# Designed miniproteins, single chains, continued (4): the designs that were tried, part 15

Each design is a single chain, and the fold is of that chain. pLDDT is the mean over its residues in the fold that is shown.

## One batch from the design tools (miniprotein)

Design m12494
Fold by ESMFold2-Fast:
Structure m12494 (fold): chain A 84 residues (1-84)
Amino acid sequence: SSEEILEELLELIEEAIRALEAGDFERFEELARKIQELLDEHYSELSEEDRKKLEEAIARLQEVARAALLAARPDLEVAPVPAP
């Protein structure tokens, strides 16, 4: 159903946000690909209201991604590299 597809997309977006906040860019890339795949397959099945909710969640994801990229910049703050 449209509601189930929206819920799955929102869960993936939340996971992507958590990955970005944790600095796990590999996990973020995997989740971003999965989100794009589901959007390509199921976006047309979503109601207009569900699409608006999804667009809001995507906008939030983009804001978090921008903030995470700025925070991960080596010229802004140098985090200690864990030694093996």
Scores: mean pLDDT 77

Design m12495
Fold by ESMFold2-Fast:
Structure m12495 (fold): chain A 76 residues (1-76)
Amino acid sequence: SLSQQVYDNLLKKGQDLLERGKRVSPKIEAISQQAIKHIQDSQTSDGRTGSQHLAQSIALMDQAERGIEEEERRRK
């Protein structure tokens, strides 16, 4: 299991991506919200299910970051 500090750091990153996503695209906002939910579900799930939710949250956060970078590129 991850420490509470690691979960807090992941939630903070998810919330940052959510705020940035809101300014860029409703699609990226939705992806960021899904990432946050998976972090929360990971914290309350058993070992294997928790690991799956954590992996999904990381993938969704990476997708949100790439989406933000793409939109920034389009606006220049």
Scores: mean pLDDT 83

Design m12496
Fold by ESMFold2-Fast:
Structure m12496 (fold): chain A 81 residues (1-81)
Amino acid sequence: MYPVGEVVAELTVEPGTDLGKVVEELLKLAGLDPNGPLNGLEVVYEVNGKKYWLFEIKAEYPDSTKSPFKEPFVAKLVKAA
């Protein structure tokens, strides 16, 4: 399990949502530039109590712009530990 830093933004996401849109909305909720870098920040998805990091999803599915999850999930913007 990866260490989870301070949660600065959170939202519930519907299946099939574009991953770039999720990151953009999290940055907006945190009061940051939606086109800005994630320096010192990470995105984590929680589905049925299990955590998935955005970099893990992008490494496994590099050509996918959409969430691989079939169920609603929680996306969190966290400070890197």
Scores: mean pLDDT 66

Design m12497
Fold by ESMFold2-Fast:
Structure m12497 (fold): chain A 94 residues (1-94)
Amino acid sequence: STPAQLAELERRAEELLIRKVEELYKEGKLTEEEYEAFKEWLAFQRALEAGELSEEEARARLAELAKEKAAKIKKVQDKIEEEYGEELEEIDKE
């Protein structure tokens, strides 16, 4: 696989994850605070991957997220894994 093919698979996985999180929020299965914490974590991941953050800035932001929002982010991740883990795993096989 080329780097471009891997980037496309990662993009598809991210789009699916975002859609599933939005669906859970709209169905009342996520609190507003959990949904906001997920969006902040996603924004951090995107900035890190885009090279917009220095190593020092990345560590500081990660520490802040871990201190204030880790439990909420983990709960969102656990719900996605429980309800959609099998569907997300299928993307890795493409």
Scores: mean pLDDT 72

Design m12498
Fold by ESMFold2-Fast:
Structure m12498 (fold): chain A 62 residues (1-62)
Amino acid sequence: MDEIKKRLLDSVEAAAPGLKEEDIPNLLASVTAYLRAQGFSQEEVDEVLAEIEKIIRKKLEE
């Protein structure tokens, strides 16, 4: 379970430098669909989405 979350977050980190603001909603929607397909709860999905937003902000600032 944690493995899936880590792989996803690593993939987002790798993709973040190339993302525009208009791409972020599509990314979040894709992540939501993927995690729910993997059996994650809505609460767990929301936690991952919050972490993804932090990663994107950090990478765009750095």
Scores: mean pLDDT 76

Design m12499
Fold by ESMFold2-Fast:
Structure m12499 (fold): chain A 68 residues (1-68)
Amino acid sequence: AAGLRGGGAAKGASDMSGAQFGEELARLVAAGASRDELAALFARYTGEAASDQTLADLRASAFALPAA
């Protein structure tokens, strides 16, 4: 069912800070975490489900090696 446009739900009253999210994301990626594990972390931080594109972008960002 199509939902009406909501008003600012991005905060989600997360259980963790942005710094903790970044640290956990890096740890999960380094440990070879699955897409579902990354989705669960994103949902915990934002309170929302991540899209496939969002998860791909997060993984690419966390694993990027711009300067060895």
Scores: mean pLDDT 66

Design m12500
Fold by ESMFold2-Fast:
Structure m12500 (fold): chain A 110 residues (1-110)
Amino acid sequence: KEEIEKLFRKAVEALKNGDYETAAEYAKQALDLLNGQPLPSLKYLRDMLEAARGAYKAGDKELAIRLLSHVAFNLLLLGHTEAYRIDVLALQGKFDEAFALGEKLIDSLP
């Protein structure tokens, strides 16, 4: 749990520094540790979304899709059915729209 949180924080810090390759690598490590499980805390949702943005900017579109799919998965488990559209948009290569929808849905969380 703490290791996943640490990896997402490192990914976001790398993104803030413009180091998109390092951000993508930490995000991949965090996603691999989750191994299909839901996030242990909702506070990681925004970090995961920003890590997906880092992966996209690094040119790793496949990792960006995987991270966006996991953001959608966690939002769907919370009853936000519209989150499935994040996955659809990402798979269609509409990354800007997928990120914008992810931001909107995360901002709507209590």
Scores: mean pLDDT 82

Design m12501
Fold by ESMFold2-Fast:
Structure m12501 (fold): chain A 108 residues (1-108)
Amino acid sequence: SLPKIFSSKYSGKEIVEGLTLPGFRALLGITDEKTAPKEAARIAILQAVRAGDLETLVDILKYVIPGISEEEARKLAEELMQTYKEGGLDAARKKIDEIFEKNKVVEL
């Protein structure tokens, strides 16, 4: 499990990049280097959603989806929070996969 993340303490970039560090990758069982940055982003998004931290989620999405507006990132964040509330972790994971398929995500 990851500690609760707050926007006042960590930027979306710092959260995602921290999760790509070798120690964190090993802890999370990430062995495929090609998928590790996207999996780190997915984990960061899920932790912000579980924490109910809308501002951190917006910051993560702004980093993960280059060129997204703040308004669009906030709308996606609210949709992810609602998806988690209605369908739990599996629904949130599926929604993240749909977002990653529809949008060009950052390659770390």
Scores: mean pLDDT 72

Design m12502
Fold by ESMFold2-Fast:
Structure m12502 (fold): chain A 106 residues (1-106)
Amino acid sequence: DPEADRERVREAIAEALREVVGASEEQIREVIERYESLSVDEKLELVNELAKNVKFTFSGPSLIVAKLAQELLGISEEQFEKLARALDERLLGKEYADRLLNAKPA
């Protein structure tokens, strides 16, 4: 169900932004709206560029959301990594997120 999947992703983004960044409801809305405005091709291009530059492996959605939070909210590099990790835990589950975090980028 694409609508149920969208709601789950929105909730994961909102929870991670509140937990890691202390983002306001307005800031959370801005990040989600920007994320949802990106086409599949734009998301894939962003993931390809971002994955080359991080010390740890994160999922595509988590990298994109952390990048948007950096651009829109001015989060630090440390907060970027924590936010991407928190998103992976919420979207993929803790065990899979732990495996990604311990994988070295190619």
Scores: mean pLDDT 78

Design m12503
Fold by ESMFold2-Fast:
Structure m12503 (fold): chain A 95 residues (1-95)
Amino acid sequence: LKDLLKQAELVIKRGEELAKEYEEELGEKYGEIALGAFYYGARLVLEKGISALEGMAIGMAVFAELVENPDEGVEKAKEYKKKGEEAYKKAKEEL
């Protein structure tokens, strides 16, 4: 679990960095989509035991999917962020 938490934290950190970049370059909606997409990847690290690199790759793939329809994508991203934060909190409480 300790290693999975560290792997998930790497995915979350990368998502936060990209969210800030895309918010500044493209607007708040794209920052929110990036953050939610990477929380989706981080949740899979925690729940499925995939690597941080796999979680980041999935985060980018989810981001690409969500930006095809940004108005719908931002709502899905908010849900992904919520579920990812819940998974992270649960994993942290199990230490």
Scores: mean pLDDT 88

Design m12504
Fold by ESMFold2-Fast:
Formats: structure tokens, sequence, C-alpha cells
Structure m12504 (fold): chain A 90 residues (1-90)
């Protein structure tokens, strides 16, 4: 999915400290990057993903993808989170 690929490409931009994982502050940055992109927001709406519900879906997907329970997502967990969040668009 082009939508999933576009969101997956945001990992380096959200990973502001370059440690290869996303902590709480970087997950907040990811949400800002997704909701701040008008083309991505339009693609999400076209796929049936509501802006108001997106934050809740993202947080639930983060909780499911964080298999280590350390409050951080590595690249593999991030990819799982994105696929869970955008499953209706796949």
Amino acid sequence: SALVDRVLALFPAADVNGDGVLGTAELSRLLELILGDPELVAAMRAAGIDDERFGGRLMLAVAVADKDGDGKLDREEFEEMVRITFRPAL
C-alpha cells in the first residue's frame, strides 16, 4: 500500500536522536508528521481512517506492537504498528 509505505518512510524523521527506536516523545513527533501532511491525511480519509480516531488507533497499535514492554518501538515493531493502524487501507 502506498499509504503504508509513505508512513513507514517517516521513521527516520520521527527518530530525531538516531538511536533506531521511537520513544514517547518521538511517537508524538510521528503523530504530528502524519497529521501535518495534507496528502497523507487525505489518503487516510479516502481509506476510511478518521482523523479524530487516528490518535486512539495509533496508541492501541503501539501497545500491541511494543512486544518488549519497554515503551519503545524498534523498526520491526514500528512496521507492525503501521500495518495494524492502517489495516483497513491494505
Scores: mean pLDDT 72

Design m12505
Fold by ESMFold2-Fast:
Structure m12505 (fold): chain A 113 residues (1-113)
Amino acid sequence: KVEEIKEVLEELRERIIELLREAGMSEEELKEVEDFLKKQIENFVKGLELNKDNPELAKELVEEFAEQLKDYVKSLGERLKRKLPEKAEKIEKVEKEMLELVEETKKKMLELV
């Protein structure tokens, strides 16, 4: 089931990058976001593997990871609004869509742990 969680998280990563590109984030900044998300996913998956025999702790790790991703998404939205104030409405829509994707991904992961 860890493999299924990896697939769900990789899909989330790709969709976040696409939404940020649509919002006007530069390719250089998109690479930074991609690298950060890949590292966070790797660390999270290692945490799940270490706690595979503790389903309650695995659920806590999922909840914590989702909160960290939501905080990160909000920080990206604020950063983009400062750089591209003329696109604020579009950026706010993209931020909302990314937050909804994180919540949906959290629910899927909770079904797999």
Scores: mean pLDDT 88

Design m12506
Fold by ESMFold2-Fast:
Structure m12506 (fold): chain A 86 residues (1-86)
Amino acid sequence: SIKEEAEKEIEEVYELALRALELLREKGLVDDATLARARAHVEALVEKIRAELAATTDPAKIEELLKSLQHAREVLEAEIARIEAA
């Protein structure tokens, strides 16, 4: 179902965000304190999005959320490629 697709996309976006943060650490581009704050922020945002998805029964709102998550994935994939190339 579209709700299961959105749940999967949230998980993929979360994993990509954590990968980007690990790459920034490996490249020496962030200190441990900045990394810890960024990770906490990502975890809080994921929990908020999961709660919003659980609360919505409107298929059109779920479709818009899915599109937003797909866009976030594309942005994160591009940023990961940029960090790896640096």
Scores: mean pLDDT 86

Design m12507
Fold by ESMFold2-Fast:
Structure m12507 (fold): chain A 54 residues (1-54)
Amino acid sequence: SALARLSPRQQAILRAVAESGKLAGLSAEEMARMASRLTGVPFEVALAAVRELM
């Protein structure tokens, strides 16, 4: 999976963004943009990982 190929720190950040983003009513694309900016992971990889967490 896209998430499993990331480092433990990147996985933790993506999980935190997905949890807070769901509470805030953000779209997968909005969560992926935040995660990409925070981790340096390319947007498409962040989007795939966010979708795995939804």
Scores: mean pLDDT 87

Design m12508
Fold by ESMFold2-Fast:
Formats: structure tokens, C-alpha cells, sequence
Structure m12508 (fold): chain A 67 residues (1-67)
């Protein structure tokens, strides 16, 4: 539904914001919530991968995934 699409977009935006603020736990929760609504959402998958990269200390990969 359009409401689900809007919710997923907002959750992805909040996940990116949290990741850029260094709140990896909040970023992961937002990205996982987006994927619970739309499991095939490519932006949410990329944000989750960026969180994984950042938590591993690979900030160059995290930035590339968000580009």
C-alpha cells in the first residue's frame, strides 16, 4: 500500500540519520523495521549493510553503500 511505502521511506531516512549520528543500534532497528514491512526494499538492505560495515569499522564501505 502507499502508506506502507511511505512508512518504509521514512524508516530508511531515520536509519540513515541515526547511522550518520553514530547511533548504530537505532540505525539497525529502523532498517530492520523497514525490512519487516518490505523485505525486498533495496534501500533498507543497503542501509543495513552500511550499519554492519560501520560497526566493523569499515567507514569507507559504509559511505559507499549510502552514496
Amino acid sequence: SSADEEAVRQLVREAVRALRAGDFGKARRYAETALSIDPENEEAKRVLAAVDAAEAGDFARAEALLA
Scores: mean pLDDT 89

Design m12509
Fold by ESMFold2-Fast:
Structure m12509 (fold): chain A 65 residues (1-65)
Amino acid sequence: MEKEEIEERVEKLVAGLQAGREAAGRTPTEPSEAQRAAIRAAVENMDRVSSEETGLAAIEAKEKA
């Protein structure tokens, strides 16, 4: 995954978190730089593992097996 794709996923996760807070009747709190960095690291690790496991292709193979 390229840096641009990672940043896009991070922004989507942050937007979802803020929307969840608003739905709970609270003011959306923008994550700190440290929190955003942690989210980015999690996305990078998850993407690395998913790439090694071939993601959807592995799920489809399991469904047919």
Scores: mean pLDDT 65

Design m12510
Fold by ESMFold2-Fast:
Structure m12510 (fold): chain A 79 residues (1-79)
Amino acid sequence: MKEVLILAILDATEEQVEKLKEIVEKIRKENPDVEISIPNPSKTPLLIIVGKRKDAEEALKKIVEESGLNIISKSYIDI
C-alpha cells in the first residue's frame, strides 16, 4: 500500500484540545484523501492521520501551524 499511519502526540491543554478539534474538522474537509482522528481528546492528545505519506504529512503540518501546538513525539507506520 502507498499509505502511512502517522501517530502524533501534541502538547495541549484541555481548552486547546477543543480548538484542535475544530481545526482537525476543517483540515479533514479540505483533505478528503486523508483520514484524521483524535481517539483520546484530553491533554497531550494523540492525533492519528492515515493517507498517502505526502498528504498525511501536509495535513499534520497544517494542523500544527494553525493550532500553534508543539509535537511531543511522532511516528510513521507504513500500511
Scores: mean pLDDT 80

Design m12511
Fold by ESMFold2-Fast:
Structure m12511 (fold): chain A 84 residues (1-84)
Amino acid sequence: SEAAEALELYRRLLEAMRRKAEDPSVELPPELAEELERLNELLRLVLEGETNPDLPPERRARAEEARAELERLARLIAEAEAAE
């Protein structure tokens, strides 16, 4: 299911970050590094929407879309955890 896939990806990201914290020389797998960069971009867009009072309409729309995507991912993870 999409929820189970989101939870598994989240757990893989947490484990990869844990290994990196223990040994900084460890490289993140490219797939996980790309997903982390995607999540960081979504968070950046949300923060820009919350902190910039004069954000242009097109940038505000992108910030709102990023918030919706993060909320969707959080719900999927919570649903999968509840199903365990």
Scores: mean pLDDT 81

Design m12512
Fold by ESMFold2-Fast:
Structure m12512 (fold): chain A 76 residues (1-76)
Amino acid sequence: SMEKIRELTKLQFRFLALYQDIELKVRKNEPVPQSTLDELEEIIARLKALQKELNIKPSANMTALIERAKALIKEI
């Protein structure tokens, strides 16, 4: 549906913003709030659920960013 496509787009935008914030904090050796990490994990789960429901394959760039984000979360 169009509503779910809009939700997917909004989540992708929020994912990128959170990922950039976390990456910047890690580069500066600053603590990342647990609430920010939890939000990122929830967004990743919802993105994957929507992609499956809509039968949309994520772009190679988005797939790579999600895998990098997961690796980053595990290292924090």
Scores: mean pLDDT 84

Design m12513
Fold by ESMFold2-Fast:
Structure m12513 (fold): chain A 77 residues (1-77)
Amino acid sequence: SVGDEAQRAAERLRAAAEELKAAAPEKSDQIDTVLNEALDRMAAAMAALSRESPETAARVLDRIVEEAIERMRAIAA
């Protein structure tokens, strides 16, 4: 379901944030900002994706996750 895709995306995003904060503790606040913005974007996207196919929802959510992870990795570098 679209909800299951969102749950997996959120879990993946939180796991990445925890790893990056462990690697760069001095950047924790900046990483948390990106994490929270991405979670808010996913919540907003879910409202629009409620009538879409699970495949379409997965692609949109995966893009939000990948973009957020790239931003967090850049901060941690």
Scores: mean pLDDT 83

Design m12514
Fold by ESMFold2-Fast:
Structure m12514 (fold): chain A 80 residues (1-80)
Amino acid sequence: SPRDQAEALLDRIGGLAGELKAATDAGDRDRFEAVLAEIGRLLDELVALSQTLSPEDVARFGARVVEITREIIAEVDRLR
């Protein structure tokens, strides 16, 4: 279902946020950029899928996206 697809995408994005942290800790900018690009691709897919989700599911998944985005911003700031 669209909901199951959105949940799977969010779980994958969450896993990639962890990989982003590992790349930051290693100082590996090339890996960081590659992981960040993959996160962006999956977020674009999630946005497209959001058109088929209920308003309640959009709100729930939106909260998870905000949490993941805060983690990503923190890692970007650490690479400065």
Scores: mean pLDDT 82

Design m12515
Fold by ESMFold2-Fast:
Structure m12515 (fold): chain A 91 residues (1-91)
Amino acid sequence: MLKELVEKAREELKKLVPEEKETIDYYFDKILEELEKEEIDLVEIEKTLKELEDYLKSKGLLTPEVRKLILEIETELGVLQLKRAVEKVTK
């Protein structure tokens, strides 16, 4: 689910901000590379998303539509982090 959500968000973001395609691909490639690891670092993915959000904000490109796509990924990351924390307590 998270990988599919990230891939979909990347394509939608590139449609909303076509002038920043290369930068969007750079940050999303970093996220997708982390998702392909055997031990996924969810904190590193969240950090990369925040770096992208800060970049787009600095360019005046953080529109409500762009922010919504980033928030959808951040929400899914939060759910996965919570599930991981609960599993550690239950075991």
Scores: mean pLDDT 80

Design m12516
Fold by ESMFold2-Fast:
Structure m12516 (fold): chain A 92 residues (1-92)
Amino acid sequence: SEAEELLALLGETLEALKPPAEAYEAAKAAGDKKGAVEALEKMIEVIEEGKERLEELLSRATDPEVKEALQRGIEVAEEDIERLKKEKEELE
């Protein structure tokens, strides 16, 4: 189902975010600004890829509830990307 595909995509994106998120926290704890920037860049790439996959699913989705969830997911991804880019700029 479209809902199952959406849940799988969200799960894959969350799993892909774990390693760079852990690297980001480790870099911050160590005072490693370069490592923190590199981890933020990887997090941004993961979310951008997830957003593109949400947009692809939205282009072929027929279920109104799934469409609404996909539109919200895309909005949240855009907000997360902007926030992480600002965090990166503050470290540079």
Scores: mean pLDDT 89

Design m12517
Fold by ESMFold2-Fast:
Parts: structure tokens; sequence; C-alpha cells
Structure m12517 (fold): chain A 85 residues (1-85)
């Protein structure tokens, strides 16, 4: 999780258009880790809104950055789910 968060922050620093996406996905992952499904859903909804705007209005570099952030976030979410007993 910590490695995923740091990698997402690095991408957000290089691509300001996806900085808000990084913030919402980090908060969503922290909420998932804490079992707060309601807060996680709220942050995921905000992240989806940012992603749709980047995909509609962003440069090719911004779109690639958003896709990479989503891949990192999905892997981190899967790891959280696998560690649930």
Amino acid sequence: LDEAIERMREIGRKHPAVEELVKYLIKALEALKNGDKKKASEYISKAVGVTLRVMAEGSDADKQAALEILRISNKASDEIEKEKK
C-alpha cells in the first residue's frame, strides 16, 4: 500500500491534471483499509468524476497518467481484499 501511494504521488506531481485523482484514490484506499465503505464509495465517486474530465479534456500524457494511477490503485485495492480473513 505505501509503495502504491508514493508511486501515485510521484505521477500526480509530474501531471497536475491528475493531482486531484491521486488525492481521492489515496483517501479511498485508506478508507477501504479501515473498513469505512461509505467514505470509500464517496471518494471513488469523486475519483470517477475527475477521471472522466481528464479523459475528455486532457492531453495524451494526462490520459496515460490517469490510466497508470488507476492501475496502481486497482492493484492496491486487490491486495487489501486478499488480506481479509
Scores: mean pLDDT 79

Design m12518
Fold by ESMFold2-Fast:
Structure m12518 (fold): chain A 90 residues (1-90)
Amino acid sequence: SVADELLRLVAEAQEPVAELVKKLEEALKKKDKEAVEEVLKEAEAFAEALIARLEALKAKTDDPELIALIDRAIATVEEDLALIKEMAKK
């Protein structure tokens, strides 16, 4: 179902996001500006791909409750990316 696929997408994102945060923290600790930039590009690419998959999932349903949950998931991805970009400024 669309709901099952949404839960799967959210679950599958947890480990990649944790790895990106870890890479960012390590790059910041080393004061490696090139490594920070590479992590930001990887984070943006990951967020773009995940949002595209969520939008495709949204197109498969006419259930307003599922659409609202998917919209919230997209907003969360965008908000998390913004937080990662702010962390990179430190």
Scores: mean pLDDT 86

Design m12519
Fold by ESMFold2-Fast:
Structure m12519 (fold): chain A 87 residues (1-87)
Amino acid sequence: SAEVLQTFKELASTLSEEERKLFEGVAAVALNYAAGKISREEAIALIRAVVPPELQDAVIALFERYAAGEISLIEFLKEVAALLKKY
């Protein structure tokens, strides 16, 4: 949606170049999952491939909350960006 894309752009603009690359990778996985293009298991494997080991458990926990419908895609993106800023 336009709202998801706008939120992504705003969050990406607050990140360093290195943080933004990680954020873009995670966002691409979440968007492909939301579109039904990949399974939950494939999404988790892709997150592990793009995210540093120290952050994998935290990002996967956020993704699992999104996949379970506990948080929106927008909230997931906000939480991932906040996590990357602390790293």
Scores: mean pLDDT 88

Design m12520
Fold by ESMFold2-Fast:
Structure m12520 (fold): chain A 85 residues (1-85)
Amino acid sequence: MDEELKKDMLEKIEEIAKELLAAGEDPAEVEEFRERLVALIEAGDYTEALIEAARYGIRLAERRGLTSEEARAAIARLEAQAAAL
């Protein structure tokens, strides 16, 4: 189950990163976020990866003062995908 769970989480992280990029988020910030989550998943700390995803979503919303519907939708999908893991 570890290999299946790890693959599923990594796939969802890639989906989240693509959605953030499609919403116009900074590629460098998205890549830093993605690499941090990948590192946590590779370490087997799945719970911390979910917590980090939620924290990033909150910080991103606060930092950017989001007004774009696309950006808000991408963050909502990030949170939904994290909750589905």
Scores: mean pLDDT 70

Design m12521
Fold by ESMFold2-Fast:
Order: structure tokens, then sequence, then C-alpha cells
Structure m12521 (fold): chain A 87 residues (1-87)
């Protein structure tokens, strides 16, 4: 069982990851790629919101981790897109 403090740390990490993912998604050179990345960011934001609204610490932690995973995926895809564009 996750403690409230551990859950709070995961939620803060999720917030930072989502913020970074949104910034990187906005930098994608292709509009279609940007729209796809923004969908990942919006999905991550939904999991983050669900984590903040959940009463169960275990559920909150799992939702925050899903938000972090999706945000990191968006960041990586944005970086891959930028790397291909500037080759």
Amino acid sequence: MLSEEEVKELIERAKKAVEQARAFAGMAPDRKTREELMKLVEEAEKYLKDAENSEDPQERGELARKAIKLAREAIQKALDSLNEYYK
C-alpha cells in the first residue's frame, strides 16, 4: 500500500512530466505529429485528474504512474520527431 506522501510525490512527478510533454508536443515540426502527441498529453492529463480525485492511495498512485508513462511516451516521440527533422 502506498503512503499518502509517496502518492503526493508521484502526483507531483506526473504534473511535471505532463507539463514537459505539453511543451515538447508543441515543438513537433509536423502538425499531424503535434496533434497525435497532444492526444497523449490529454490522456495523461485525464489520468492525472483521476489520480487527484481518487480516494484510494493505491489507485491514485497507479493513475499517476500511468500519467507519467504517457507523458514520457509523448516526450520521447516529440524528441524522435525533432531528431528526424533536423538530420
Scores: mean pLDDT 83

Design m12522
Fold by ESMFold2-Fast:
Structure m12522 (fold): chain A 75 residues (1-75)
Amino acid sequence: KKVKVVYPDGTVEEFDISTVEKAIGLLLRLMGIGLDQGKDFELINKETGEKIKSLEELLALPDNSELELVLKPYK
């Protein structure tokens, strides 16, 4: 199954999360983007507005779910 991640600039990227390994790969990529910007990241389900807080929540998403990447400055 796949999810779409909408970046802050409006760019959309598709990720395969069919396995735990691939889901971890997605999270590491988003963490790297946040680190490169000197910011923390949040992944939000665009349909519900809820934060994806765990690997289990990510794996439980329906196929073709849309997620928003939010970059937040450290306080």
Scores: mean pLDDT 75

Design m12523
Fold by ESMFold2-Fast:
Structure m12523 (fold): chain A 69 residues (1-69)
Amino acid sequence: DAVEKFREAAERLGRVDPSRRDEALQAAEELSKQTPEQVRRGRDTAVGAYRQARREQEARDRALAEALA
């Protein structure tokens, strides 16, 4: 479950920026050598980063809409 969610997060990051997908996959490989607790922490961090990037994109879209008005 945790591994599946991390892969989904990496794939979604790759849709925003392909280079981010490679970084996320490398991080997943590195975390595979850690304890389960460290793997979970890494996954939560990656999900947080994706949510932040998405909010920033939404903010830019709203600014463009306001400029159009």
Scores: mean pLDDT 66

Design m12524
Fold by ESMFold2-Fast:
Structure m12524 (fold): chain A 67 residues (1-67)
Amino acid sequence: ADAHREEGERLFAQGRHEEALRHYWLAVNADPKNEAAWRALAEFLRRLGADDWADHVLALMERRLAE
């Protein structure tokens, strides 16, 4: 899952925000129990100013980790 996170950061640096989001989401879907992947997606969304979406992602993380 780290490869998808790294690619997401690279794409974000290039201004390719939609593609960056897809790679962060792929990291989470590859391992839904990986807290680090969820936190990376939330941090990415906060960096874009999408705090509401970041909070939603963290709520989904808590539900997945509780199962």
Scores: mean pLDDT 78

Design m12525
Fold by ESMFold2-Fast:
Structure m12525 (fold): chain A 90 residues (1-90)
Amino acid sequence: SAEAEAERVLEEARALTDEEVEELVKEGEELIENKENLLEAQKKYNLAALALLLKGRREEATRVVTEPVVKVKKPSEEEIKKAWERGLAL
């Protein structure tokens, strides 16, 4: 099942046009901005990044997965400082 799922995702990513990749990124940004389904946003970014990688656009693929994750999951510098002051390891 995992092998079949991976093959299906790869075929889907290969079929995506540049316009469809841009649309996936936009949809993911809207989900993050509205604090809606973050898992669905991550899936859209992962698929877009995979499509960009398959097209040889590695730098764009890296930006697509790193920028949203940093905004959603990485605590702010202020939050990091407060956690450190409380004796928490980050």
Scores: mean pLDDT 69

Design m12526
Fold by ESMFold2-Fast:
Structure m12526 (fold): chain A 57 residues (1-57)
Amino acid sequence: GPEAERARQAIAELVRLGRYGDAVRLGSEFTEAMLSGDPEKVREAARRAEQALAEAL
């Protein structure tokens, strides 16, 4: 869904910026959210990834 795509884009941008620790942590959280099948957890993971990206800029 749109939230999953935004999470992927934010994590990819964290990698591009050299924020590997944040990318690994948030990538793990996103994977767990996707495996849970809970759309609210996916939205939460996307928000967290976007917040980390905002703080990295």
Scores: mean pLDDT 86

Design m12527
Fold by ESMFold2-Fast:
Order: structure tokens, then C-alpha cells, then sequence
Structure m12527 (fold): chain A 74 residues (1-74)
């Protein structure tokens, strides 16, 4: 339906923004570290697809903040 299409587009936008941010953060790391963190991010993102959009954004923001801090300390 039209409503389902709109909700799906919003979810895809949130996930795409998070992926773009993750890629920029990961560009600072070695290939081995990128591979490990990408696998963890993929697992988290897959689990988050079933969560309401407001919670999805919050969890993605928290995950990216933790990722940025971890990389900054290396």
C-alpha cells in the first residue's frame, strides 16, 4: 500500500545514512579491522530492520557513536 511504501522509504534512508557514516569512519582503519567491524555492523543492522523507526534511529546513532570512539582511541 501507499502507507507501507512511505514507511519503507524512511527506514531505507535511515539505514543508508548510517551505512554512509560507518564507511567514512571505517576509512581510517586497516583492512582486517574494517572487515571485523563491517561484520558486526551488518549483524546489528539486520536485527534493527524489525524495530520501529524511532528506536532504529536511536540504536544506529548509539552504535555509530561507540564505533567512532573505538576508532579514535586507536
Amino acid sequence: SENEKIEREVTEEVIQEALDRAKKILSRLSDDEKQRLLQLFEIQAKNLESIPDQMLKKFLDEYLEKLEKEIKEK
Scores: mean pLDDT 64

Design m12528
Fold by ESMFold2-Fast:
Structure m12528 (fold): chain A 63 residues (1-63)
Amino acid sequence: GEMAELRERIERALEAVRERLRAQGVSEEDIEKTIARLRAGAEAALAAGPTAARVAVHELESM
């Protein structure tokens, strides 16, 4: 369903952010803190409903 697809897109976007930060020389500790904050925001958006979830996915994919 749409929510499962949005959750998969969130995880792919977070993996892309992690790899980009690692390539930029960001420490693993700071990467994990950043990913945790972004994941928390995305999970809150998923809980708020499909419209908020779609916005959160597009924002993450644009990072």
Scores: mean pLDDT 87

